# Designed miniproteins, single chains: the designs that were tried, part 23

Each design is a single chain, and the fold is of that chain. pLDDT is the mean over its residues in the fold that is shown.

## One batch from the design tools (miniprotein)

Design m822
Fold by ESMFold2-Fast:
Order: sequence, then C-alpha cells, then structure tokens
Structure m822 (fold): chain A 101 residues (1-101)
Amino acid sequence: MEEKIKELVEKTGVSEELARKALEAFNGDYEKAVEFIETLKRLDEAVKKGAISLDEAAEQLVAYLKSLGITPEQAREILELLYKEGIISKEFYDAVLKKLE
C-alpha cells in the first residue's frame, strides 16, 4: 500500500493523505485512483479554458463517480482535499458537491 501511495503522489502531485483516500475509495486500485485524479484535473482545466461549462463538467464528474461505484462520502472527502491543496477551483468543488446531493 505505501508504495502505491508514493507512486500516486509522484504521478499526480497530490498529498499522501489524498493519495491514501483515493486508493481506499478504489480498494487499492492504483490505475483507477490515477484516472480519477487526472479526470478531476482535466475537467477543472477544461472549465478554466472555457472548453466546457462548469455545470457540464460537474455532471460529467458525477456520472463518472457513479460508474466507478465510489460512495458520495468518499467523493466529498477527496474533493475537499483537492480544493484545499489548490488542485481544483472552489467553483468546480462547489458545483460537484451540489450535484452529489
């Protein structure tokens, strides 16, 4: 487990705490954890560039999370850490949380 956490930190630039929570959400599946974090970064970047709307990005992420079977509680914890670490914007964080309710 610790090796996967270190690799995820190196690959994505997130904290060890965030990497651990992502791996726990995917039952230790490193590839899914990487895809999840990279998908979040990509959607946030697309919104910042004006390629997609904030609402569209939030809808795409919620659909993605449901397809992965991640719990809303786990998703909220990971999203909060991503926002606090400056990886995603507050606007994106708030929009996704509203759709998860």
Scores: mean pLDDT 78

Design m823
Fold by ESMFold2-Fast:
Structure m823 (fold): chain A 87 residues (1-87)
Amino acid sequence: SEMKKEMQELLHKLGRNLTEEEIIKMFDPDGDGKISIGRLQEVLKELGIELTEEIKELIIEADKDKDHEIDYEELLELLKKMVELKE
């Protein structure tokens, strides 16, 4: 899928070389299209991404529905903003 490929490319820019399958297994092991905020934070730590105050604010902003879960579109937007913070 185009979104999975774009997520892979963004994670590569953050210094993480993962396959599309690895990304989905890490973020969404249940395959339901939803990622809890707790799981998101755990995966980012596993990837060696420091949860700075700026990153935490981006995570809060990504939860547009305020249900403490994000979908793949929101994850993609979050990763794009994280790349912008690094560049």
Scores: mean pLDDT 77

Design m824
Fold by ESMFold2-Fast:
Structure m824 (fold): chain A 63 residues (1-63)
Amino acid sequence: SILEEAENSLKGAEAAKTRAQALAALHESQHTLDLAKQAGDEEAIKLAEKAVEKAKEVLERLG
């Protein structure tokens, strides 16, 4: 489901250890967010937004 994809995107962002992994997680999370918005799944949208935010935080931390 889209909700499960959003959950997995967040876990992927949290697990990212390299800049390349964080960039991949950001791209994946942005794609999941777009899908969630198209589906109108409010819970998935919020979770995917968290995943995007987390991926950006990891990128900032890694430089």
Scores: mean pLDDT 84

Design m825
Fold by ESMFold2-Fast:
Structure m825 (fold): chain A 95 residues (1-95)
Amino acid sequence: MVKLTMSGGGTYTEGSTVTLTAEVTGLTEPARLEWYRQAPGSSYFTLVGEKFIEGDGTLTVTLTATKSDTATYYARVVTKDGKTYWGEGIQVTVT
C-alpha cells in the first residue's frame, strides 16, 4: 500500500528556516513526488519542489520564512501509470 507521510507544519518566526519533508513508501513503480503551496483564499497551487523516484523516497524543501509563506502545503505523488496520491494539507504559519 502506498503511504505518503508529510512533516514540517507549524509556526515559524520570520527569517527562520522552514523544512518540509514528504516521504513515500510502498511504491511499486516510478513516480514523481511534488510539494505545492496554496496561499489563503487562493485557487492556485504553486509548485515548490519536485523529484522523480523509482520506488520509496523522500523530497525535502527548505524556505527562509517570510510572512507570505503562511499557507497550506500539499505533497502529491503521481505514478508513471497515472495514479495520483495527495497528502493531507499541512499548515505553515509565519509570525
Scores: mean pLDDT 83

Design m826
Fold by ESMFold2-Fast:
Structure m826 (fold): chain A 92 residues (1-92)
Amino acid sequence: SRAEELAREAERLLREAEEKAAAGKYEEALRLLEEAVAKAAEAAELAGDASGARAVRIAGRYLAGELLEKMGKTEEAARLKEEALAELAAAA
């Protein structure tokens, strides 16, 4: 299905993002993470899993914040992490 195809592509992109982050290539890691999150969220929505799609977007925002912090973008990182944690708390 299209959902399964998007989920597989998201997993591949996440793996690439982790490899780039480990190599210190944070800008590339951030781009790959954003693509992975978009595809994973779309896959969840196509499968009828709105909660899963929301969870993926929340996790993605927090991880993006961690990468921005590694890049020295401390204010942007703090904002994204705070937004993600607030959404997670509201969803619980």
Scores: mean pLDDT 87

Design m827
Fold by ESMFold2-Fast:
Structure m827 (fold): chain A 119 residues (1-119)
Amino acid sequence: AALARRREINAAQGAAFGHLARALLAIRAGDRESAIAHLREALAHLERLLELEADDAEASARVRAAIAHVEEAIRALEDPSTPAEVAIDHVLEALGHLVDLEGPREEILAQVPHVVAAG
């Protein structure tokens, strides 16, 4: 029912956010392989979120934007000539789109740049 679907949406959003945050930590640590693995996990959760939000055109558009940025972050990390900052920028853009869908998670998002910068 509607409550079960909302719980699935919340779980997919939370899982995607968690993997995007872990990807940022891995990029900062210079661990491109771990970063790519976390981004691929985030992508799977975002694809599930897109299925769950299929009836919401605005939410679907935001999830598709987040997916596109995650795919660009993976491409940047797979190219050793591309600076890591390019991947970081794309992950932060994906997080921005995801936070807009979840509502009041701005305080959590604000901590991600602090954690990335603290090395």
Scores: mean pLDDT 80

Design m828
Fold by ESMFold2-Fast:
Structure m828 (fold): chain A 65 residues (1-65)
Amino acid sequence: AEKLLAEGEALAAAGKLEEAVEKYRKAIELDPRYAEAWLNLARVLAAQGRHGEAAAYGGKAAELA
């Protein structure tokens, strides 16, 4: 899970936002309590203008923290 988070962060930094989303989704699939993966997914979705999804995923991250 942590390796997928790191890969997602690298992809997001490179501007590959959709690939970053896929890495974060896989991290969440392996560890649904991984608050940082939910938070990073929310941040990438917000950067894409997907504010409703970003708010939902950010709320999940806050619940798990």
Scores: mean pLDDT 79

Design m829
Fold by ESMFold2-Fast:
Structure m829 (fold): chain A 71 residues (1-71)
Amino acid sequence: SLKELSEKLKKESQELFEKAQEKSDEYEEKARELKEQGDLEKARETLLEGAVESARLSGKGISLYSEAKGL
């Protein structure tokens, strides 16, 4: 049914948001280690990479949630 499909898409959306947060946390931890080592340039690049990856996953989550709400 459309209701079951909507609930499934909402769950998949939630999982993507959780993955986005997980990736953000991983990149922040790597950046922190690089800062402690004195590599500020790599730390900044790592944070930017994490932001891009997190945004990509969140974008997919928003798309799925929007589709679910449209059903």
Scores: mean pLDDT 88

Design m830
Fold by ESMFold2-Fast:
Structure m830 (fold): chain A 62 residues (1-62)
Amino acid sequence: ASEARELLRSLGFSDTTIDGLLAAHHESREALRTKVLLAARDEGLSLSEEQVERIVELLSSL
């Protein structure tokens, strides 16, 4: 949880969005990937495929 929160903050996500993504950690990797991409778009963030995969990996490990 701490590592995922730190990564998401370093990438520019708001605390509200981070809390929402952490709450969704029980969802499938496909659903998490979709939520991460939508959250990044909503906050105007440009993420690499590697960054998205790292976030999904950390969230799925919770």
Scores: mean pLDDT 82

Design m831
Fold by ESMFold2-Fast:
Structure m831 (fold): chain A 54 residues (1-54)
Amino acid sequence: MKYLIRVHPWLLEKIENEILTKGGKIVEYTDDGLVVELPEDAKIPEGATIVKEI
């Protein structure tokens, strides 16, 4: 599952590490936020706001 998420700059490293730990990946950085891919059973980390599912 792919998501566009927004993360506060000071939480970015923590959220990236949580995504990688859940078996996800960072797809790209955009002006609107981060595009991330997560396994279907994984939840978006606390501190990230889901903008949309892709």
Scores: mean pLDDT 80

Design m832
Fold by ESMFold2-Fast:
Structure m832 (fold): chain A 60 residues (1-60)
Amino acid sequence: MYTFTFEFDSEEKAKEIAEEIRKLYPEAEVTVEGNTLTVTTDLDVTSAIGLALKIIGDSL
């Protein structure tokens, strides 16, 4: 189990990224609170790193 927390410039951006993650990883638990996105997943470490990198890339 891996949990990632990301803070974005706006609540709208956090919701947008959350929607993308839910489409790509429907089994992940995705929570948005303000501009903060929390993702909990049982993916292997390589897939978890890939997910984290995608979130960071999409936030740039």
Scores: mean pLDDT 73

Design m833
Fold by ESMFold2-Fast:
Structure m833 (fold): chain A 85 residues (1-85)
Amino acid sequence: EKEKLIEEAEEHLKRGLDALNAGDYQTAAEHFEKAAELAEKSGTPGAKNIADTFRKAAQAARDGNREEAEIYATLAIIGLVSLKL
């Protein structure tokens, strides 16, 4: 279950980055928020900090700050990958 939630979070992260690249900041923010929810549901130690980082990416996307959204999304993916190790 935890592994599946992390995989679903990774999928939403990819879709969020694709939307961000396409200039669809609202869709990007929605995917980053969904990734945060899934990471938190995993209950893995450290997941809350990663979810908080995804929410920062979502907020940057909503603010139209593509570069900040990319930075936070990248930090969140590094953290999310670390949860699988």
Scores: mean pLDDT 83

Design m834
Fold by ESMFold2-Fast:
Structure m834 (fold): chain A 90 residues (1-90)
Amino acid sequence: MEEKREELRKLLDKAIEYAQKGEDEKTVSYIRKAAELADELAREGHLDAVREAVDGITKILSLLKNPEAVRTAIAETLHLIGLMLEGELR
């Protein structure tokens, strides 16, 4: 599991890097990959990884300039929050 968590951090770091460069389409691509990996980790019981992804994507939102990229990042964040809520409800 440490490999998947490290890959999640790497994907979030790449998203931040591209957001800082104004490469919104690449930023969105890495946000989607991070959300997909966080979803996989949630299914394996690692809800802390979902929280890390939500926090990371939320920070990246402030760097995005393209409205479509912002919309995608918000949608991915809401999906992950839904996973956290389902996990907490038990």
Scores: mean pLDDT 81

Design m835
Fold by ESMFold2-Fast:
Structure m835 (fold): chain A 71 residues (1-71)
Amino acid sequence: LPKMELVDDAPAIEREIAEAMNRLIEARASEEEIRRALEPLVRRAGEAEGASEEEIERALERAVAEVMKIL
């Protein structure tokens, strides 16, 4: 199992991303606003899991697409 510190950080980051996505949907944010709001959160989550820059960028684009699909 991963270190307790990493496990604690990862669940908190995932929840922050979900909460941010929900707020952006309720605010009817633009694609650019969604990307800017989610970028630091997705990057932090990816870095915690050892993801590459390309993986972080793909995760961000998927998160943006999910919010845009709901709007």
Scores: mean pLDDT 74

Design m836
Fold by ESMFold2-Fast:
Structure m836 (fold): chain A 55 residues (1-55)
Amino acid sequence: SLLDKRRELMKLFLELTPEQQEELVKFISEAAKKGYSTEEVLDLAIEKARELKKS
């Protein structure tokens, strides 16, 4: 569900550094501007957050 995806994104976000959080927020804004749906933006953001955390 969208709520489960929002919870996962929030959990991942809180595990990131402030710099990584800023990069993720910018990524989400860019994806939203490209016309992706809310669900697609959440899926992309979750994968981006996981990528950032692995750094």
Scores: mean pLDDT 86

Design m837
Fold by ESMFold2-Fast:
Structure m837 (fold): chain A 96 residues (1-96)
Amino acid sequence: MAEAEEYKAKGEEAEAAGDYLAAGDYYFQAGLELYKAGKYEEAAELFRKAGRYYEKAGDYRNAARAYLFASDALLKAGDYEKAKEYAERAVRAREA
């Protein structure tokens, strides 16, 4: 919980600095901490954010991974429509 807030803050600092790879990494770590805490909807939003910043950094492998984690978190939250959307986005990221 405290770690999730710290990673999120570091992600925001990296985002503001234009360090998209670091922003992706920090948002992904924040998502993992929320996922471990059972906060699946919040975790999915952070995994989605991480995927977007990995894409901006040209790191399509980590973007795909982040979108798969978002999909899994959405499945656990009961949002099957969005889970399918992010699984498909993960496939597209690998093709980039």
Scores: mean pLDDT 87

Design m838
Fold by ESMFold2-Fast:
Parts: structure tokens; sequence; C-alpha cells
Structure m838 (fold): chain A 96 residues (1-96)
């Protein structure tokens, strides 16, 4: 069902975003260039937004009165934010 997919996608997004957030925070602490610092900060922002969006998706998926398509949309948006955060982490590593 759309609710089951939304739950699984949201849980995966939270798990991946938390890993990226930890890595991005470490990169920010270790950054030696302004470019790497800015990219690490953006990765932190994107990962935090992904966690919040995925948590909202999970709440909607668990609510029987909420639209399951909206829950799935937010879960997929959270996944996209995770992807963007990962790209910023990769760039921060390359430019440090």
Amino acid sequence: SKREVAIKEAENAIKEAKKILEEAKKLLEEATTEAAKELAKKAIELAEKAIKTAEEALKLAEDPNADPEEALRLALEAGALVGLAAIHVGLAKRLN
C-alpha cells in the first residue's frame, strides 16, 4: 500500500540522513577551506531538513485520516533531500 511504502521510505530517509548529518558535522570540524566549510554547512542543513520532512511523512502515514499520497510525497521529498546532502558531503571532501 502507499502507506507501507511511505513508512519504509521515511524510515530509510531518517536513517540515511542521520548518517550524513554525522559525517557532515565531522567534515565541518575538519574543514581547512572556506568552500569545504560552506558545503559541509549546507549538507547539515539539508540532512536536518530531510529528517524533519521524513518525520512529518511518517506521522501522516500513521494517521488513518491523512492522505497516503501526501505521506508518500513527503517521504520521497525527504529521500531527495538525503541525496542532495550526500552530494554536498562529497563535494566538501573533494574541495578540502
Scores: mean pLDDT 91

Design m839
Fold by ESMFold2-Fast:
Structure m839 (fold): chain A 88 residues (1-88)
Amino acid sequence: FEEYFKDYPKLLKDFYTAMAERGDAQAYLNLGKLYLKEGKYEEAVKWFEKAIELDPNNAEAWRLLGEAYRKLGQVEKADEYFKKAEEL
């Protein structure tokens, strides 16, 4: 029940970290989204990169990686990753 943990990012991080340890690309993606919400864009990038390593055809992961780079001010990199997501 993600909605019940929406306002508890620490609990949600622990949950997704445990799931990610089993090699779940979606769990890495969700962990990255939590860091993105907290404004920890460099950390978000790391988790989205892990998601892409496990599932390079995950369009959502490429899109979110682009969003993280846009937040870091790396607009050209962001555009490149958004294009990658659209190609999938």
Scores: mean pLDDT 77

Design m840
Fold by ESMFold2-Fast:
Structure m840 (fold): chain A 65 residues (1-65)
Amino acid sequence: SMKEALEIVIKKMAEGSKTVAGVSEEEVEARVKKLKEELEKDENREEILEKAKEEVEKLKKLLEE
């Protein structure tokens, strides 16, 4: 399901951020919570997917630095 797919992405983002310098655990948790709340609203799933992709790309850039 879309909710499960997004939850997996969110978990991977949180796990990646914990290993990157400059990203606090509080910031990761806040971002994950925000995305989960949007998922529960079920109004704009496409926007939530796009945000999840952007967060993954940001984490990739941080990991490469």
Scores: mean pLDDT 59

Design m841
Fold by ESMFold2-Fast:
Structure m841 (fold): chain A 103 residues (1-103)
Amino acid sequence: NLVEEILNDPKLKELLEKKLQELIENGSPETQRLAQELLELLRDPSKVDEAQAFIAEIRELAAKALKKLAEGKEPTERELAADAVMKAINDALREYAKAKVQE
């Protein structure tokens, strides 16, 4: 489970926090809100279950955005924001995987 790997690996979590901070600086208002909420959840060890639930919701919204684009429909701002956050999660995973190969 992707969510469990992110929350249980300190290096992966640090990479994701960096990507989320970049979205907070450069993203749309909706992207900034989702990125800030996820970043706050990831920084609180007591909120691991809430972070997992939030990432699951973001994944579903991102999938819905991609489906709408494939069907020639306009995604909502929240669906596009969720796609941006999911992209940041995937970028952190790719960087983490590359770092592991270099070890």
Scores: mean pLDDT 82

Design m842
Fold by ESMFold2-Fast:
Structure m842 (fold): chain A 66 residues (1-66)
Amino acid sequence: SMEELREKLRELEREVLREMLTKGVSPEQAQARFVERVRELLREYGLEEEAALSDEELIRAVHQLT
């Protein structure tokens, strides 16, 4: 469901932020990991067109969903 997708996206955001705070991951590395995980999640939900968006478009789409 869309609600489940939104919750999983929020959890991914929390995980990436946690890694930045605890492991000293750079913002660039954190963004790359986040984008990759988001693409995988979108494919699992059958949103293959959205999973093929550019990194910038994908980040905007996530911002609109969360």
Scores: mean pLDDT 79

Design m843
Fold by ESMFold2-Fast:
Structure m843 (fold): chain A 64 residues (1-64)
Amino acid sequence: SLVGHVAKAAKDFEAKSPEELSVKKGDLLLVLEEVDDEYVLAKNLATGEVGLVPKSVLGATGPA
């Protein structure tokens, strides 16, 4: 389970909808919920913004 872990963004991602979170490579994301097999709900720790991020964008994970 990724919930409660901090993931480092492996690549840039640009939000395509208001529900999605834009991320830059190297951003630290706190995983709040695993929504499905493709997406997590995450908080960007640098900006405080919350939204959906594709799991393919996530790199290494660790405890928050």
Scores: mean pLDDT 80

Design m844
Fold by ESMFold2-Fast:
Structure m844 (fold): chain A 78 residues (1-78)
Amino acid sequence: SEREEELKRLEEAYQKAIETKDISPLVEFVRELAARHPDLDPETLLRIRELIQKAEEDPSKFEEYLKEAYDVLKEALR
């Protein structure tokens, strides 16, 4: 299903971001997800983008913000 494919892409992006300590894989995923699903809730997208920005700005809390963004994305794809 489309949802299962997006969840797989999300998991791959999340794992890559954790392994590299780089938010870029998740930024790319969100950009492509928004393009494929233009009807996604704008408030949810804003929340995800805010968490991504916080992860970039605070390396000491990178994994915490990354996990929060991941959890929000998983819920949005449910």
Scores: mean pLDDT 85

Design m845
Fold by ESMFold2-Fast:
Structure m845 (fold): chain A 58 residues (1-58)
Amino acid sequence: MKLSPEQLEALTHLTMLLMKAIVEGDEERAERLAELAERAETASPEEQRELVREAEEL
């Protein structure tokens, strides 16, 4: 699978936010971040950028 640098960066960022939420014990945030990360795997680069923005606002 050929991911663009932007797609790889977005997925990495979402994964880091998810790990942080899990470590902090914030189950609601972790569940939302997991859903966003799953959606990002099949999203366009533009959609991935919006998903990252949404994740940072959680």
Scores: mean pLDDT 76

Design m846
Fold by ESMFold2-Fast:
Structure m846 (fold): chain A 79 residues (1-79)
Amino acid sequence: SLEEEARRHAEGALEAYRKARTAPPSQRVSLQVAADIHLATALYFDPELAKEVARELSKIAREDGDEETAAFYEKVAEK
């Protein structure tokens, strides 16, 4: 179902972002882009689930001291 697809993409966003945090610089950009594509896809099919994931991504980014990324995901969660 589209709901199952949305959940897979939501989980993919979290996984990709968590991998990006510990990845070498050469892989961080690709993993961050993958996280954003997964989140955008989830937002299209299930906005409520995607907003929940965006809030979690924002928290993870703040824990890393990445205030710009945290603010970006916070804006996604507010839409």
Scores: mean pLDDT 84

Design m847
Fold by ESMFold2-Fast:
Structure m847 (fold): chain A 71 residues (1-71)
Amino acid sequence: SSGQQQTLEDAQKLLEIAKKSGNPEATKHAQKALDHAKKSVEAYQKGDYEEAKKHLGKALEHAKKAVEALK
């Protein structure tokens, strides 16, 4: 769905920002956010909505940690 695609795009942009910052903690968490966003999209496409929700939650948690590391 468009919502899953937007989450993936946002995670990709966050990783680019984190890498550009030179902050290794932000980059680590942004990478994990992207990895979980990809797994969420994959699970959703397979009809595994429970796994999609779990990975979406982990993607958002790691995205938050990446943003906190950039402060």
Scores: mean pLDDT 86

Design m848
Fold by ESMFold2-Fast:
Parts: C-alpha cells; sequence; structure tokens
Structure m848 (fold): chain A 57 residues (1-57)
C-alpha cells in the first residue's frame, strides 16, 4: 500500500499487536470514513482480539 498508516497497521497485525493495530485502523477510519482497507484491518484485529479474550479466561 502507498499509505504509510495502512502499512503500519498491517505491520502491527503481523507482529500480533492487535490492540495497537485496531487503534490505528480506527483512527484512519475516523479521518477517512469510506476507507475500505481500514475497515478490513479493524475487522481482522477484532477477530484476533476475540480469540485472545477467550484465551485469557
Amino acid sequence: SSNPLDEKAEELLKQKKYEEALELAQSILKERPDHERAKELIKEALEKLGKLEEAKK
């Protein structure tokens, strides 16, 4: 991606820093509400966080 913020959020997901990736993707979507990649990144981070919350039990 040519957008550095998208790349940073994707890198955070690769590093399994899902909460940080979610926060960054949400900030991108707040500035660009129709940004499809940010929506996809949010969805992936939430799915990963859901599985991690089950593991914390």
Scores: mean pLDDT 78

Design m849
Fold by ESMFold2-Fast:
Structure m849 (fold): chain A 61 residues (1-61)
Amino acid sequence: GKRAPVDREALLEVLRALIAHSPNPEARALFEEAARMLEEGAPIEEVLAVASRGLDLLLAA
């Protein structure tokens, strides 16, 4: 289709991989928070905002 719905399961899998492979404990904590928010049914935009903060920490290194 032209637009796929956001797959919450796929996003959760990505967040779990980031948690497993993140050497930075602050970035890992942000990914853990994003995964928890996603499991609690938080809006995708809020989950992605928290996850992007963790990615910024990883990319700054």
Scores: mean pLDDT 77

Design m850
Fold by ESMFold2-Fast:
Structure m850 (fold): chain A 57 residues (1-57)
Amino acid sequence: MLSLGEIVGRILKKELLKLGASEEEAEKIANQVKELLDQGRYEEAEKLAKEAFKKYE
């Protein structure tokens, strides 16, 4: 499956795990961003991803 949400979600999960996020937290955030992107809610998806990176940076 090659939706933009799935691709972005996989990348986000991998990057969050590198920053020290737990598997459960990374999966949860990646799935939420995927759902927002698939719904066309791009601003909310970007905000959620940025907040996640700030938390683990």
Scores: mean pLDDT 80

Design m851
Fold by ESMFold2-Fast:
Structure m851 (fold): chain A 60 residues (1-60)
Amino acid sequence: MPFLARAVKDVEGTAPSVLTLKVGEEVLVLREYEDGMAVVRSLATGEVGLVGMSLLERVE
């Protein structure tokens, strides 16, 4: 089930599939992987990409 999360620090996209986020930006987590990565959608830009779950905090 998708849920809201927030970046706990600035994230720079170092690969084409990795999303760039600023601290405090909210994302919708669409899918979590067992390796600690997630597919997320940025609420600010609507862009979809990968981010590490360790860089996110669940909002609700």
Scores: mean pLDDT 76

Design m852
Fold by ESMFold2-Fast:
Structure m852 (fold): chain A 97 residues (1-97)
Amino acid sequence: MLAEALLESEFRDVLLNNPEFQEALRLGFEKAIAKYEEEIKKDPKNAEAYALLGAVYFALGKFEEAKEYYEKALELDPRNGFARVLLDEVKEVLGIP
């Protein structure tokens, strides 16, 4: 899977060095979703929370939801390299150019 390939690629070190993403994996996907949704509720302009929530949905194979969250993260912070790379990957999975 592309999500698995990303975690085993050079990009894996970036994900593993992101403390919030590491915590999301440790807490489990359901708790991670609830955590980032609560962060977005408290700060709707938190681009990082949108990007991390998208990454959780991508790992769950919910690629359409992941795409929407990555697009929202880039709308809030166009310089978010994490969301940009993952948006490209999810578009490839969905067959979108």
Scores: mean pLDDT 74

Design m853
Fold by ESMFold2-Fast:
Structure m853 (fold): chain A 62 residues (1-62)
Amino acid sequence: IVDAIEGGNPLLFQEAIDEYLKSGLTEEERKEVIDKLKYLLENSPSPIIQKYAKEALEKLGV
């Protein structure tokens, strides 16, 4: 997930989030992912990345 987020590829980002949700998140990993997604939602210049970050946060119950 972190690598896909940093790579800025929307398709890889979406696939990585879905795979991570299927495998289950540790509490530490969940916090890291949430922090990265919040950063992208507020700071990404890409509207598509902001949309996926928002959707991923909603899927995580944030």
Scores: mean pLDDT 69

Design m854
Fold by ESMFold2-Fast:
Structure m854 (fold): chain A 64 residues (1-64)
Amino acid sequence: MEAEAERRAREAAGSRERLVEALEEFARIGPEATMTLARYAVKLGVSPEEVARAAEEALARLDA
């Protein structure tokens, strides 16, 4: 899980859309997976605010 989360965070670090997509996929797995992805995104330089916005959009897509 952690290696996959780190890989997806690196791929998403330069694009909000990719971050939203990754968070949506990880949210389907569970909250621990989602939090792991969020932690790696922050470590790679994505602001906590940007991660929060991406997570909100991912949740909106899941509710559709």
Scores: mean pLDDT 78

Design m855
Fold by ESMFold2-Fast:
Structure m855 (fold): chain A 60 residues (1-60)
Amino acid sequence: SMEDLRLLAEGMERASPEARELAERALRERLGLSLEEAIARLRAGDEELARRIMEAVAAL
């Protein structure tokens, strides 16, 4: 849902520096995206990206 996408984006924005670095590495390595690009697309309602991000993070 759009609320879930917003919560995911907010979680990434408000995460600790260590968690943000881990997320950036996972996004670049598995999806070829920057953290900024991922947050922007999630806020735009990209549900498929949210699914792929959750899968990438779970694979860590």
Scores: mean pLDDT 77

Design m856
Fold by ESMFold2-Fast:
Structure m856 (fold): chain A 60 residues (1-60)
Amino acid sequence: MLSKEEFEELFKKDPEKADRVADELIEQYRAEGDWEKAVEVEAFRTLLHIKRFMEEKGKE
């Protein structure tokens, strides 16, 4: 499993690839019935998107 640190680094380097990886992980966990991990991945991805949006808005 990709660590939170590795995922955050991937998101900074390639957000599109990070989103794809997150989607695949969420789908895998849902298929396995591990809804807790699926929700955790989705929540962390959402948090990173919010942080990026706020940083971009602050740069103006």
Scores: mean pLDDT 77

Design m857
Fold by ESMFold2-Fast:
Structure m857 (fold): chain A 76 residues (1-76)
Amino acid sequence: DPFVEEVRRITADLSPEAQERVVEAAEKVKNWKDWSDFDREVAVGIVQIAYGIAKANGDSDEEIVEVIERTLKNLD
């Protein structure tokens, strides 16, 4: 699962519990297997930007999970 693996890598700094919630949310994205390489790169970039902004704002692990879950839902 190249998309799930990228999401796991982006969120490696989160607690193990928070990281697993994010990975579960990434696995629930229905159409990622049908994405082109370009679509996957765009999706990964969007997740990375969302994570970076939340981290820079000093958001808690729970708040970061909520931001990423909303981001992933919008990618479906």
Scores: mean pLDDT 79

Design m858
Fold by ESMFold2-Fast:
Structure m858 (fold): chain A 65 residues (1-65)
Amino acid sequence: SDAEGAEGLAAALEVALEFAPEELEEELVKNAAEDALEKGAKKAAEVIASQKTAKEALEALKKAA
């Protein structure tokens, strides 16, 4: 489901952002959006893509879950 998909993606993105340098945050957000699309979580992917920062994308995913 969209909620379960968003929850899993939020957890994965949060861990990835913890270990990634700041310069890779946008790439991680893009990868999370692509993963969401592959898993059929289209709404989560659209929400991720509409955010301007990795932090906003993570908060939006947590809200969607």
Scores: mean pLDDT 65

Design m859
Fold by ESMFold2-Fast:
Structure m859 (fold): chain A 61 residues (1-61)
Amino acid sequence: SVEENIKKGREYYASLSPEQRAVIQEIADTLNAIGDAIDVYLEALKAGKSREEALKEAGLK
């Protein structure tokens, strides 16, 4: 179940060292930043901006 998966995830995270948690957080932050950049790019394209303008707005160029 979703509830069991959440509990298992919390227990796993709680068992990690502070150094291991920091690495996981850095990976998560990087993935979130990439996702945000993709969303900005797609929204710019949907708004009728050129591919070049959309990449610049997303910080990908």
Scores: mean pLDDT 81

